Designed miniproteins, single chains. Designs and how they scored, part 32

Each design is a single chain, and the fold is of that chain. pLDDT is the mean over its residues in the fold that is shown.

## One batch from the design tools (miniprotein)

Design m1167
Fold by ESMFold2-Fast:
Structure m1167 (fold): chain A 57 residues (1-57)
Amino acid sequence: GPELVDSLLRWLEERGLTEQAERVRKAIEEGNLDEAAKILSEATGLPYETARALLER
């Protein structure tokens, strides 16, 4: 859910991936979950399917 996504964005910021975190936030605000999941997958190393599931839960 949104709270879990916020935790992941904070985790990215703590690792110096601030630009990636901002891009994910913007994609979510625009309703573009495909782009958000892709950026999150690339930044965290999680599979795309896993990243997308996190955005939908």
Scores: mean pLDDT 79

Design m1168
Fold by ESMFold2-Fast:
Order: C-alpha cells, then structure tokens, then sequence
Structure m1168 (fold): chain A 65 residues (1-65)
C-alpha cells in the first residue's frame, strides 16, 4: 500500500539523517518494492548509493525518478 511505502521511506529518511546510508538504501528499496513509481524513493535511494560510493547504481535510480 502507499501508506506502507511512505512509512518505509520515512524510516529510510531517519537512517539517512543518522548517516546510516546502508540502512537508508534498504528502506528506500523496500518502499520501491511496494510502490515502484515512488519518485522520491528512487531519488533518495540514488542519494544513499552515492554516499556508499555506488555511483553507477545511483545513476540508474536517478534515471528512474
């Protein structure tokens, strides 16, 4: 559901703010598994992946946003 995807995205945002980019990426990916067209989750997963040094993978998620 959209509400569950939003809750997972919010968990990702909290992890990102704490500097836990691996956990943030996991939550954003879970949000996308429930709502594949979730533009904010695509962008934020890209940002988390950039922080983890995964630049090529980040570019893919930015393209999907």
Amino acid sequence: SAARAEALHAQGERAFAAGDYETAAKYYALALSLQPDYAAAHRNLGRALERLGRHDLAAEYYRLA
Scores: mean pLDDT 86

Design m1169
Fold by ESMFold2-Fast:
Structure m1169 (fold): chain A 110 residues (1-110)
Amino acid sequence: MTAADMVALAERGDLKEALALGAILVYQEGLVLGVPEEALAKLAEYAEQAVNAPNPEEAFKALEEAVKVLGEAAPGVEWSLELETADGTHRVVVSKKADGTSSVRVEELA
């Protein structure tokens, strides 16, 4: 394993942590908004899946599903979140619009 491989693994770890934190914050927003118990249970499961994800790809998938659940359970509410990775290499952008549309994006920060 090269030094470049080690840096890439560390960057992937920081990205996974940011995605997992995003899923936790989506669950917390569901609590604050008082979404139905069934939706809140799904948000909790996706937050747990993101935290326990073996890689950023699985964490991203869990976060994307969590935001979709929040979008469906809380129509008419707009919410957004931006999280920078600890290493400053990436930004996780989460958006939920009043019409129920939702998106998760990962941006490279150079």
Scores: mean pLDDT 81

Design m1170
Fold by ESMFold2-Fast:
Structure m1170 (fold): chain A 85 residues (1-85)
Amino acid sequence: MLKEGEELAKEGKYEEAKEKYEKALAENPNDARAWFNLGVTLLKLGKYEEADEYFRKALELNPSLLDEASEELKPRLEKLYQELL
């Protein structure tokens, strides 16, 4: 499920990617990477507030995702992580 969502997002199929990530989270709600990827997908869909909510969830579960973020995304995630501290 997670890999299928990542492939769909890479192809620009963000609504389909969202569906795959939501299904992965229904099976494992503690999957920090699925929350993170869902957040990235929502940013691509222009749903910024929802993206930030899911990024906070991902960072609460695994702060190390900050190190895996792109340089463009990292400042946004650092700000959200500081708000959790």
Scores: mean pLDDT 81

Design m1171
Fold by ESMFold2-Fast:
Structure m1171 (fold): chain A 60 residues (1-60)
Amino acid sequence: MSSAERLIADVEYAREKGLLSEEEAEEFIRRIREAEGDARALMDVALEVGRKVMERRKAL
């Protein structure tokens, strides 16, 4: 899988587990698609997704 495809799969998984809201997941997927082909932009989105997931896990 491309980096973008893998990151989209991670976002979808986090949504399914309740670690991201449906709205948050859709916004991240949109940003990932816009960042496709830009490794730096994909890394920035990946870090933000990771931060959101960690915050949600801490709130449990």
Scores: mean pLDDT 81

Design m1172
Fold by ESMFold2-Fast:
Structure m1172 (fold): chain A 87 residues (1-87)
Amino acid sequence: AQQQALDLETELALVEIELAVDKLAFKRYPDNKELLKEIIERHKKLLERVDSLAEQARALGNTRLAQAAEDVKKEIEEFIKEVEEKL
């Protein structure tokens, strides 16, 4: 239980890091269409991962982690939409 919760928290933190790195890349290179396509595909996979994390957190009764994952999901969805508008 404790180790599983820590593993999920670590996975969510890694998703948040990937999101932050790609947001910076998009800000610096908004006209690089190849990069933007890679960002979109990578973030679609992150969206699937964060959905799985939220479901697993709920199954463990970890409401705080589930909410954090849902919040990160919304950030990823908003970011994908922003990047798609540049393509």
Scores: mean pLDDT 86

Design m1173
Fold by ESMFold2-Fast:
Structure m1173 (fold): chain A 77 residues (1-77)
Amino acid sequence: MATQEQIDEAIELLKSESEEVRQYAALVLGKIKDKRAVEPLIELLKSENEKVREAAKEALELMGFEEAKEPLKEAEK
């Protein structure tokens, strides 16, 4: 139900200055499970905001792509 444009917009929202917007975008992308979101979500795991990191981690775990497995382990430090 999400269009490619909606996915691209959600990826852009991961770069928002608002922690709430970044959390929302991460969770939306996790439900969509589009591979294009994997690398942006991996970058979000490096966020200083714990809630943003947790949202990115949950999204990547929900998506289940192999590319996210090592970055998820690094984020658990």
Scores: mean pLDDT 77

Design m1174
Fold by ESMFold2-Fast:
Order: sequence, then C-alpha cells, then structure tokens
Structure m1174 (fold): chain A 71 residues (1-71)
Amino acid sequence: MAAELFRRGSEALREGKYEEAIELYDEAVRLSTDPALKGGALEGLGEAYKKMGKYEEAEKYYKQAKEAYAA
C-alpha cells in the first residue's frame, strides 16, 4: 500500500536513513493514485536529497511535488 510506504519513508528520513527513505518514497510515488500522497512522497524525495547535499535533485522533486498536488 502506497500510504504504508510513505509512512515508512518518513520514518527512515527522521532516522537519517536517507537512501532507505528515497527507496520507500520512490515506491510510494509509483504505487500512489492519490495526488496528495504522491505529492507528499515527492516532497520526501526532495527533502532526502537535500539532506544528502544533492540540491539539484532536491529541486527537481520539489517541482514534481508541486505539479502532483495540482493534479
């Protein structure tokens, strides 16, 4: 379930497990049909990449999240 993957991704992000958070959020994006959940997972990807110092990747995911929320 995409919501469960999102929850686990958020837990991994809080624990500093950024690569694990990226994997979980990416799966949540792929499985989600809910624009709000998809947008949240894309924001989570952006935050994880930002925490890893990958600012270009973070910006791309934040832009995708904004577009997902508008759908």
Scores: mean pLDDT 83

Design m1175
Fold by ESMFold2-Fast:
Structure m1175 (fold): chain A 65 residues (1-65)
Amino acid sequence: SAAERAGELLIRGREAYDAGDYDAAIAYFREALALDPDLEVARQNLADALELAGRTDEAARVRAL
């Protein structure tokens, strides 16, 4: 299901984030949010990953949604 897929993508995104691979984390969190636009935890994690990647303007836009 889309919910199971979103959950798996969140796990993979967090693993990438913990490894310092922020570009991979961003990709996983974006996919999770695309499958579940109301998944607040994905939006929050995406914004955090964008900030650590130095993409601060994009992080601000994600938080403003």
Scores: mean pLDDT 87

Design m1177
Fold by ESMFold2-Fast:
Structure m1177 (fold): chain A 68 residues (1-68)
Amino acid sequence: SMEEIIKEFEEKLKTFPEDIRAQGRAWLKAVLDEIERSDLSEEEKIEELRRAVRHILSQAEQQAAALA
């Protein structure tokens, strides 16, 4: 479900510094708002959310690596 994807995302996001977590949450909110406005099927919404979460986490990892 979308809720389970969001929960897993939040658990992974907890490993990052505060600023990166805040940015990741803001990006997730924007994605969720866009999915809400779309006329996609529930299955398509879940797939879009999975894609977005993978991208956001990848960006968070790159940002964290740049700070090290």
Scores: mean pLDDT 83

Design m1178
Fold by ESMFold2-Fast:
Structure m1178 (fold): chain A 61 residues (1-61)
Amino acid sequence: DPALEELARRLSEEFGLDPERVLQLLKGIKAGDKSAYEELRKLVGKEVADAVIDYLKQLEK
């Protein structure tokens, strides 16, 4: 998913994170893994994590 790779790159750049780790978390969230959402929330905060969820839902339709 090019959109997930671009989002992972932007989040890793903004928050000083490993882009591979962020990409795996985004893939987990898309697959419905609640643990991946909780990990992302710890790294970027609730407001950004919730915005990411909304963005991923828009990409799905």
Scores: mean pLDDT 81

Design m1179
Fold by ESMFold2-Fast:
Structure m1179 (fold): chain A 78 residues (1-78)
Amino acid sequence: GGTSALSEEEDEEIAERVRADTAELERNADKYSAEELRQAAELAEGLARKAEAAGAEKTAEALREAAERLRALAEEKE
């Protein structure tokens, strides 16, 4: 297994929170600028890389999905 400080249960819980947060950002997309959404996407990508390196595969996947969705929202505003 990969090196991780998180249990599989903790990884799943964090992934669910990431997905919930992403859905909230999608609902409130009109309150954010394209630049803010792009910055959030870049942050999510960075966190996904760190999560993957830590073996938190479910969290990494959720963060990559978040980054993709946020980037799409930013592009729609531009």
Scores: mean pLDDT 80

Design m1180
Fold by ESMFold2-Fast:
Structure m1180 (fold): chain A 59 residues (1-59)
Amino acid sequence: MREENERLIRKYLEKVREATKESKFEFEIAVSLARMALATLTEDPELREEGLRELDKLE
């Protein structure tokens, strides 16, 4: 489960990075979706916190 959650976090962060190249609008949507997904898909607070921290770095 934890390994799957880590993979999902990585996948969402990757999507956010790709969205950055399209437009600010796409980027903001991708960030919002990633935050919501991290909150709902990763039930582990530690993994969720790590994912949110990485999103914070991407702004």
Scores: mean pLDDT 71

Design m1181
Fold by ESMFold2-Fast:
Structure m1181 (fold): chain A 85 residues (1-85)
Amino acid sequence: MEDIERKIEAYREKLREMAEKNGVELSEDDLRLQAYILVAKEENSDEVIERIRKLVDERAERLGLTPEQRAAIEKSLENYIEKLK
């Protein structure tokens, strides 16, 4: 768990640097979600994937996000993954 959290922090920092260089501003929460997804892809872990889905769902419920706002978050994440390829 601590090792996975360290990887998440490393990806979050990398994503922050890439966002800054490309003139894109993201919240810390958005950066963290994107880092979780990258770690899940690298680790190929069902546990990490489930954690990401739970975080997205809990955040959407807590913040009262609309389906449109949820779709915007997913699209933003997809754009960052494309830039990292």
Scores: mean pLDDT 66

Design m1182
Fold by ESMFold2-Fast:
Structure m1182 (fold): chain A 78 residues (1-78)
Amino acid sequence: MPSENANLLMAQGLQAYKDGDYETAIQYYERAIELSKDNPFAQVVAYENLAKVYAKMGDEELAKEYRKKAEELRQKGV
């Protein structure tokens, strides 16, 4: 069976986000993070996309938290 990959999950999450299906977008991005444990760059992209989704949902606190997670990974040289 073709294993899921983070890039495909990120693309599916972005499509759900564009369609206004924020809950589905969150699920894809969270799974992309889980598959990206050894790829900090992909985790940064997924955290930034989660922040955008939560901001659209009006959860400014959670949006800020995910932006901070992305920035912390960038500061580690990713």
Scores: mean pLDDT 81

Design m1183
Fold by ESMFold2-Fast:
Structure m1183 (fold): chain A 67 residues (1-67)
Amino acid sequence: SEHLERAREALRRGDLEEALEHYRRASEQLRRQGRDALAYAVLGEGYFRLGDEERQREYHALAERAS
């Protein structure tokens, strides 16, 4: 949650590198909690917001399969 909030804050500032780092940390924390579908969804959001459509589609598919 905290890392996801920090990722969105970094996006508001235009800091794409910091945003991606926080999205990755948020996803890793969710995976440690066994919440794989949500972890993939969070990475999908990050890549979508950064304009990486190919990775966004891949993580969206992973989230659906993990649900």
Scores: mean pLDDT 84

Design m1184
Fold by ESMFold2-Fast:
Structure m1184 (fold): chain A 75 residues (1-75)
Amino acid sequence: MELSPREAAILEALAEAGPRGLSARELAERLGLSQSTVSRHLRRLEERGLVERVEGEVTVYRLTEKGLEKLKELK
């Protein structure tokens, strides 16, 4: 299973945020990307089980244990 550089950057940002997670907007602001670009990558990462979507007042994304292990394998 391969990660693009942008996908790896998203997982790293989520790891730095910890259990709080980040919204697609916050990720876009941190990474200098559009929200649509970030949302596309988040969808793929969620489909792979590397991030989880937490819906509430604001939808946030969090790194799963599988996503954290994947980051450790790449670093």
Scores: mean pLDDT 81

Design m1185
Fold by ESMFold2-Fast:
Order: C-alpha cells, then structure tokens, then sequence
Structure m1185 (fold): chain A 92 residues (1-92)
C-alpha cells in the first residue's frame, strides 16, 4: 500500500539523518530531516494515524542540526526512531 511505501521511505530518511548527524553534516542533516517531515505528514494523511510526536521530534532534530547542536539532534532523532517504530506497529 502507499502507507507501507511511506513507512519504508521514512525509515530510509531516518537512516540518512542518523548518518548526517554522526558525520556532523549540517546540510545533509537538515535535508534528511526535511524529507522525513514531508514523508511523515503524507503518511499521516494517507493512514489517518496521529504521528505528531514523530513530526515534532523531526522538527527538533532539524533545528538542533541547523544550530550545530548535534548532541541535541541525536536525542531528537532517537525520539523520532521510537515514534516511527510505534507507528509501524500501529499500522501493522
């Protein structure tokens, strides 16, 4: 389904965000976070599931990465990964 494809793309976007944060790549982290936010909003629309926690965590990661605070970005990414895992289980 479209929702299953979006969850797969979300996982891939979070993996890219993790890689960018680990390498302290500001531009890559912001780009990956923006893509993940876009995908999360589309997943919410398609699935009808509330993923506001995921979106809020991704927005936090984006801001922290933009500010050069990669420690805070890593914490927000961990929250986003947990939120995505919950969404995957609720959709399954």
Amino acid sequence: SKAEELLKELREALDRLRQAINSKDYDGAVEAADRAIELAKEFEKVSGLDVSALINALEGARKAARDGNFYEADVYLALAEISLAIAEKEFA
Scores: mean pLDDT 88

Design m1186
Fold by ESMFold2-Fast:
Structure m1186 (fold): chain A 65 residues (1-65)
Amino acid sequence: SATAEKLLEKGKEYFEQGKYDEAIAVYRAAIDADPNLKEAYINLGKAYEKKGDLETAQKWFEKAK
């Protein structure tokens, strides 16, 4: 959806700025708007990796499959 896509792009902007907590919040909102948006799950996992939370990152990568 257009809403989920805009949230995904906003999350990517926060991620690029190193604002990983804000990126996580916005990626979660993208998933709420479109639960089939596989890219949001992958990017959420990457944001958790950047925070050093590898266990949570792996859970989000698994949800993307």
Scores: mean pLDDT 89

Design m1187
Fold by ESMFold2-Fast:
Parts: sequence; C-alpha cells; structure tokens
Structure m1187 (fold): chain A 74 residues (1-74)
Amino acid sequence: DENIKKAIELLEKAKEAVEKGDWEKAKKYLEEISKLPGLESVIGERLLNAMEEGASDEELLELIEKAKKLLKES
C-alpha cells in the first residue's frame, strides 16, 4: 500500500526531526501523515495530540517507533 509506505517514510523523517530538536519539522511531517487515508491519519493525529499535550522527546520517539511497527505489520 503506497499510503502505508508514505506514512512510514514520514514517521522516519519525524523521528529524525525530533532527534535533532526540530519540532517544527516534526509537526509538519505528522500533519502530512494525518491527511493520509485510513489508519495512517489516526496515527498522525494521535502523535500530533501527544506533541500538543507536552510529550517529551523520549515519549514521542517511542510512540513513533510503535506507529512504524504497527504500519509495517498492517
């Protein structure tokens, strides 16, 4: 599925942005995921909500890895 592959690529980019402290870029990538159809949009919105609610970099990285695993198993 092209959308699943795109979501995984965007999650990897979001992870790199979080690791570099570039939260503005991370948010942009997660917003792009939230606009994809299906499970991908739910994952994107959940991660965006975690950022807005003050999740730490460590918590966000953990959530991104879980999201990547879930999409790869779908």
Scores: mean pLDDT 82

Design m1188
Fold by ESMFold2-Fast:
Structure m1188 (fold): chain A 69 residues (1-69)
Amino acid sequence: SEEAAQKVAEALIEEGKTAREISNMGADALIAAGGGPVRSKAGQAARDYNATPEEVGKGGRLAAEKLGL
């Protein structure tokens, strides 16, 4: 859903300080969405909102746009 992508983006923005950190947390969120371990707020958001891989990717793009990356 649009909400899942938005919640992943919000978590990435809240926790991320650099492009590298946003990228790493985005990868962790993708792992969490696939049933792997949750290691970040973005990963928790992906699980809580049942984000698909596409929605995690959209969340990462939204976070990058908001941060000017």
Scores: mean pLDDT 78

Design m1189
Fold by ESMFold2-Fast:
Structure m1189 (fold): chain A 70 residues (1-70)
Amino acid sequence: MKIGPSVIEAIKRGLIARGFSEEQARELAEKIAEVLEKAPLEKQGGILDRVLAAKDYEEALKIIEEEKKS
């Protein structure tokens, strides 16, 4: 992958700090990396911002699913 390990690590740490488990944070970070790899630069920032603003695992997952379908 070419997303950048530091980005994935930052997302994981951010989610853990918000109360997500390490396993959930890792899963979400991997799914986000998948979406970012397929998305243009314009959407990458939007996806990151939306996911980092999510309060719940369900909300974060829904955002990822929406972007993955697009």
Scores: mean pLDDT 74

Design m1190
Fold by ESMFold2-Fast:
Structure m1190 (fold): chain A 81 residues (1-81)
Amino acid sequence: VSEKRLEAEILLAMARMIVSLVKKFEEKLETEEEIKEAIKDLEKAIELAKKAIELDPSLREEAEELIEEAKKLIEKLKEKL
């Protein structure tokens, strides 16, 4: 069904955008509040990717790779706290 596939693709694209932005600005995150907000954004990206898998299981491999990348970024950011 096209609507579910489109929604899944949009959710995964949003998740990927969040991860990419955090990766790009990781070195520039100086305050504890900035780091905590970045972690929250990455947690949201993980939720979006999981929802995309539920809507379209064919995206599982791509979404799981993104979830793993987001989890690694969360751990790296926690080291700065």
Scores: mean pLDDT 85

Design m1191
Fold by ESMFold2-Fast:
Structure m1191 (fold): chain A 57 residues (1-57)
Amino acid sequence: GAAMEAKKQRVIENLKKLKEELKDDPKAVELLEQAIEAVRQGDFERAERLGVRAITE
């Protein structure tokens, strides 16, 4: 529904901003691109795990 699509768009925008901040870390960029794809598929649990790994690894 529209609420779910709005949530996906907001999360993707936040992940894109984080990807730009971490652009000099190729591993972080790869994990964040996978997180964005997970959000597009509606898998917010996977996206959160990948986002945490991008920051902590």
Scores: mean pLDDT 85

Design m1192
Fold by ESMFold2-Fast:
Structure m1192 (fold): chain A 61 residues (1-61)
Amino acid sequence: PAPSAEELLARALAEARRLIAEGRLDEAQNVLVRTINELAARGVPEAELARAQARLSEVGA
């Protein structure tokens, strides 16, 4: 089954942190972008999407 929005966010945060730790910055950025697009496509409320973007950006900063 397709992962929930919460599962996608949790998985993306873990994956992005791992990739950044490994120096794989392009792949980490792809995970962040892909995850935000997927959450938006699933109709996640704007407020929740903004919070998700903030969390993912914190990892990628």
Scores: mean pLDDT 76

Design m1193
Fold by ESMFold2-Fast:
Structure m1193 (fold): chain A 94 residues (1-94)
Amino acid sequence: SAMDERKRALIENAKAMAESLISDEEVLAILNEVFDEMAARIPELRSVADIEAEYARAKARLEAEVPAGYLPLVLQILDEVRRGLIALHEEAQA
């Protein structure tokens, strides 16, 4: 759907932003895998509760796997994706 394409574009833009800000290849690989998994689950993200559950899953994985020095930046990027997905969902309900 057009909305699912906009959600995928949001995630791809976040991946591009992360690549411009983070030079650590292992951190980028973890973040890219998390975002690819999130993009694959877009068809299932039909409510704010679904988006929040996906955010919680992604956050838990990043907190477990990302070094402490990169974690604040990585979580900020993830939070921007969460907010963007919620905004797109709310736009679709208007």
Scores: mean pLDDT 88

Design m1194
Fold by ESMFold2-Fast:
Structure m1194 (fold): chain A 66 residues (1-66)
Amino acid sequence: SHLAAAAKELAALLRERGSVSVEEAVAILESHGAHAAAEALREVAGDKKEVGIGDANAAFAKALGL
């Protein structure tokens, strides 16, 4: 699924780096067609320039309607 593929790639990157830029995270989600997760991530990030695993988890929860 789009969300599973996007989650795997973003989680691997966050595990390696600890955080990534909002633009890089959004680009990864968009590249997998996870558009709802990308929009949710921007909402979760707000004015932050970087996102971590907690932000990613919140974005995926929003995209899944949790």
Scores: mean pLDDT 83

Design m1195
Fold by ESMFold2-Fast:
Structure m1195 (fold): chain A 62 residues (1-62)
Amino acid sequence: SKEEQIAEAEKLRKRGLEAYKAGDKETAIKYFSESKKLLEEVLGKDHALTKLAENNLQGVKA
């Protein structure tokens, strides 16, 4: 369901944050990218949650 996909995307985002806090930028990029892709598919690219995932991804890459 849409709700299950959003929940999975949030789980991926949290894993990305854990990796980032541990200094593992490569793993953080992977999880934030997967979260963004899933949210974009379900909610569209203009949704606040999709934009949050994009901001997290850009922050790690900087």
Scores: mean pLDDT 85

Design m1196
Fold by ESMFold2-Fast:
Structure m1196 (fold): chain A 71 residues (1-71)
Amino acid sequence: VDRLRALGVRPGDYVFVEVTSPRPTIDELERAAREIGATLVLVEPGTVQSLIDTRGLTRLGTYLPGVVARP
């Protein structure tokens, strides 16, 4: 939770995580996103930056294993 809050994640924001990330990391981020009211999106490897660039999302921060963005 603290990691996502430190990035300024708000309810309704998106947290993009590569599907090949370790399960404990995915589980932690999913729990943290649910507590904040943000949406966790699992994506294929290498798609995170493409989604940000293509969809015109505001990038809040980058962390391993993903990125946080706001519409």
Scores: mean pLDDT 67

Design m1197
Fold by ESMFold2-Fast:
Formats: sequence, structure tokens, C-alpha cells
Structure m1197 (fold): chain A 88 residues (1-88)
Amino acid sequence: KLQELADRLFDLARQLAQTPASSKEAADARNAAITHLVTAARYLQKGDIEKAAKSVEEALRALEPLKADLPEIYREVQEILEEVKKLL
């Protein structure tokens, strides 16, 4: 179950890495979100659910500038955050 959530976070990070940025600001936001998603996935693999939840929250904050352009990715990260919080 934790591994499934971690795999979903890694897949979202890969999708973001393959997504073209419309500006330098968008590229910076994308790269910050990728870092937080990967960090969250690693915490889930270690069973550190509290730190994983915080890292997913940081990923959502980093994605806010991209929310209009990437609404599906934003919603998926929100759904994962809800699932991680249910494990607390």
C-alpha cells in the first residue's frame, strides 16, 4: 500500500520531467515539485508517513503556478495527499 503510493509519486515526477515548461518560472516550479514528489515517495518507502505528507504538501505548493496548465497532475497530487493523510 505504501509502495503503491510511492510508485504513483515517482510516476507523477516522471510525467512532470517530460512536460515542457512554458517559461523559466514554470520550469523552476516544475523542478521544485519534482524534488518534493521524489522526497515524499522516499519517505513513504521508509514508512515515515508524517514527513511524506509534508513533502506532498510542499509539492502542491510548488505546483500552484502550474495549476491552470496541469490541472490533472495537480488533482492527482491532491488525491495522494488525502490518501497519505488517511494513513496517519
Scores: mean pLDDT 86

Design m1198
Fold by ESMFold2-Fast:
Structure m1198 (fold): chain A 73 residues (1-73)
Amino acid sequence: GEIANAEELIEKGKKELEEGKKLLKDAKTQPEINKGIGLTLQGIGDLLEGELLAEKAGNKELAAEAKKLMGKK
């Protein structure tokens, strides 16, 4: 269902965003920086899709969680 898909996308996006940020913090080479940026962008994309699916399903709390994880106000 839409709620289950939104929850899965938000969890996936959260994990990718955390991994990307960690890589960027510890990065010492250009390939490491590029990988960290790529994972961060993938995470934001999954969180955006999860937010839209949560809003479509009427789950305002889940949509707000996705927005918060992306740093949206």
Scores: mean pLDDT 81

Design m1199
Fold by ESMFold2-Fast:
Structure m1199 (fold): chain A 95 residues (1-95)
Amino acid sequence: ASAEEIAEAAIAAAEAAVAAADVSEEEKRFIASNARAGARVGLLVDPTAAGIVDGIRAGAGLAVGVTKAIGGDYEAVEAAARAAVEAAEAAARAA
């Protein structure tokens, strides 16, 4: 698979995991948006499965960190972000 195909597969898997998570629709959009942005940066900086997944991890981690900093329910967001990263890792490995 091309780096772009790996990125698309990883993003799709992360979004599916977030959609299944027990968090609000707004939290889902926040995690998914940051994971997607991270994947794009990863693809630009290191166009490999590892670089793309590292980007997704950084983006999802940013969503968790921001939620914690503003006093939100960061534990639920962290669980959703973790599921997204694990799904992205599995999809990138399979691609």
Scores: mean pLDDT 88

Design m1200
Fold by ESMFold2-Fast:
Structure m1200 (fold): chain A 73 residues (1-73)
Amino acid sequence: MDPVGNILALGEKGDPSAVIALQRALSSPDPAVRAAAARALGKIGDPRAVPALERALSDPDPAVRAAAREALA
């Protein structure tokens, strides 16, 4: 199974019911999963995700920080 591909697909669909699952994915130990979750949340644009994306701006992985920055722009 490809968790990154599945997460990105949720963002492409723009499904607001995915927001909770994507917010949990931001806590994944895998930085690729966290970056994908941040991008997916940015595509959905649900304001409930803003606090989680703001925390991702402080992530130790630069790709996760870049994804969160783009999602909040």
Scores: mean pLDDT 76

Design m1201
Fold by ESMFold2-Fast:
Structure m1201 (fold): chain A 72 residues (1-72)
Amino acid sequence: SNEEALKALEEALKAVEEGDLEEAIKHLREAIRTSTDGGTRAAAGHALKAVEEGDLEGAIKGVKGAIELLKS
């Protein structure tokens, strides 16, 4: 559900900001799995790729963007 996706995205944002990349990846995958919104899934997928590439600034922007899409 989108409520579960929002929770996962908020936990992913916290994990990225704390430098816990394994938890960030876990929560981003959960957000992609639980979201029913295509835009949110795409944004979370871009954030996941940014984490995997070591682009933490891009990851933070991507997660925040995905959260905003779910709240719109």
Scores: mean pLDDT 84

Design m1202
Fold by ESMFold2-Fast:
Structure m1202 (fold): chain A 50 residues (1-50)
Amino acid sequence: MEELLEKAKEYVEQGKLSLAASYITAGAIRAIADGDVEKAKEVIKKGEEL
Protein backbone atom coordinates (compact mmCIF):
# COMPACT_ATOMS: atom_id res chain seq x y z
CA MET A 1 0.00 0.00 0.00
CA GLU A 2 2.79 2.51 0.79
CA GLU A 3 4.32 1.71 -2.62
CA LEU A 4 1.01 2.65 -4.28
CA LEU A 5 0.90 5.96 -2.36
CA GLU A 6 4.49 6.81 -3.36
CA LYS A 7 3.61 6.13 -7.01
CA ALA A 8 0.49 8.31 -6.65
CA LYS A 9 2.64 11.14 -5.23
CA GLU A 10 5.00 10.84 -8.20
CA TYR A 11 2.07 11.09 -10.63
CA VAL A 12 0.67 14.15 -8.81
CA GLU A 13 4.07 15.85 -9.16
CA GLN A 14 3.98 15.05 -12.90
CA GLY A 15 0.42 16.46 -13.23
CA LYS A 16 -1.04 13.01 -13.98
CA LEU A 17 -3.93 13.29 -11.53
CA SER A 18 -6.02 10.47 -13.07
CA LEU A 19 -3.16 7.98 -12.65
CA ALA A 20 -2.54 9.22 -9.10
CA ALA A 21 -6.24 8.70 -8.25
CA SER A 22 -6.10 5.18 -9.72
CA TYR A 23 -3.20 4.19 -7.45
CA ILE A 24 -4.90 5.65 -4.35
CA THR A 25 -8.12 3.81 -5.25
CA ALA A 26 -6.22 0.52 -5.75
CA GLY A 27 -4.67 0.90 -2.27
CA ALA A 28 -8.05 1.58 -0.68
CA ILE A 29 -9.67 -1.39 -2.46
CA ARG A 30 -6.88 -3.68 -1.26
CA ALA A 31 -7.42 -2.59 2.35
CA ILE A 32 -11.19 -3.13 2.03
CA ALA A 33 -10.61 -6.61 0.54
CA ASP A 34 -8.51 -7.40 3.64
CA GLY A 35 -11.47 -6.27 5.80
CA ASP A 36 -9.53 -3.27 7.13
CA VAL A 37 -11.85 -0.29 6.64
CA GLU A 38 -9.71 1.93 8.93
CA LYS A 39 -6.64 1.22 6.80
CA ALA A 40 -8.63 2.11 3.68
CA LYS A 41 -9.55 5.46 5.29
CA GLU A 42 -5.87 6.10 6.08
CA VAL A 43 -4.87 5.42 2.46
CA ILE A 44 -7.53 7.85 1.18
CA LYS A 45 -6.48 10.50 3.73
CA LYS A 46 -2.81 10.22 2.70
CA GLY A 47 -3.88 10.49 -0.94
CA GLU A 48 -5.76 13.72 -0.15
CA GLU A 49 -2.49 15.13 1.25
CA LEU A 50 -0.86 14.77 -2.19
Scores: mean pLDDT 73

Design m1203
Fold by ESMFold2-Fast:
Structure m1203 (fold): chain A 70 residues (1-70)
Amino acid sequence: VLELAKQALEIVRDAAETHPEHVKEVLRIIAEHFAEQDPELAEKFRELIARVDAGMTPEEVVAELERLIE
């Protein structure tokens, strides 16, 4: 649901601001939650995790998520 996706974005945004080291773990948890309801969105979250492993910043993760959920 759109509302859940927006709440997920807020959680990731808060993590990026307060605990940027936790952003990857937060993305992993959210991907697992979406796997049943929206597997395509969950896959996009897993791609973001891979990009974080490659050096994507928490701020860049937030920007990508905003593009995914409007």
Scores: mean pLDDT 75

Design m1204
Fold by ESMFold2-Fast:
Structure m1204 (fold): chain A 100 residues (1-100)
Amino acid sequence: SEEKRKKVREKLDEFIARVGEAVRQLDPALADTVVAEMRKAAEKAIDWAMENYPDLSEEEIVKLALIEARNAAVDVLRKHGAFPAARAVSEIAREELKKL
C-alpha cells in the first residue's frame, strides 16, 4: 500500500541521514555519493519487495531495503579505500537491524 511505502521510506530516510552524517565526519568527499547510492539501492529494494511480496510487513521491507542500502554504501567506500567509514556504516546498520 502507499501508506506502507511511505512509512518504509521514512525509516530508510532516518537511517540514510545517520549514515551520511557519519561518512561526512570520516570521509566528507564521499558523503554525497554514498547517500545517493544508498537511496538508489533502498528504492530498488522497496519497489522489488512491494511488487513481488505484497504481504511483507513494513519491518520486513525496511530490513531488506536497509541491508541493500548498507551494501551499496560499503561497496562505494571500500572501492575508495575508506575502510574506517565502511566500518562505521556497517556498525550503524547492525544497530538499526537489531531494533527491527
Scores: mean pLDDT 90

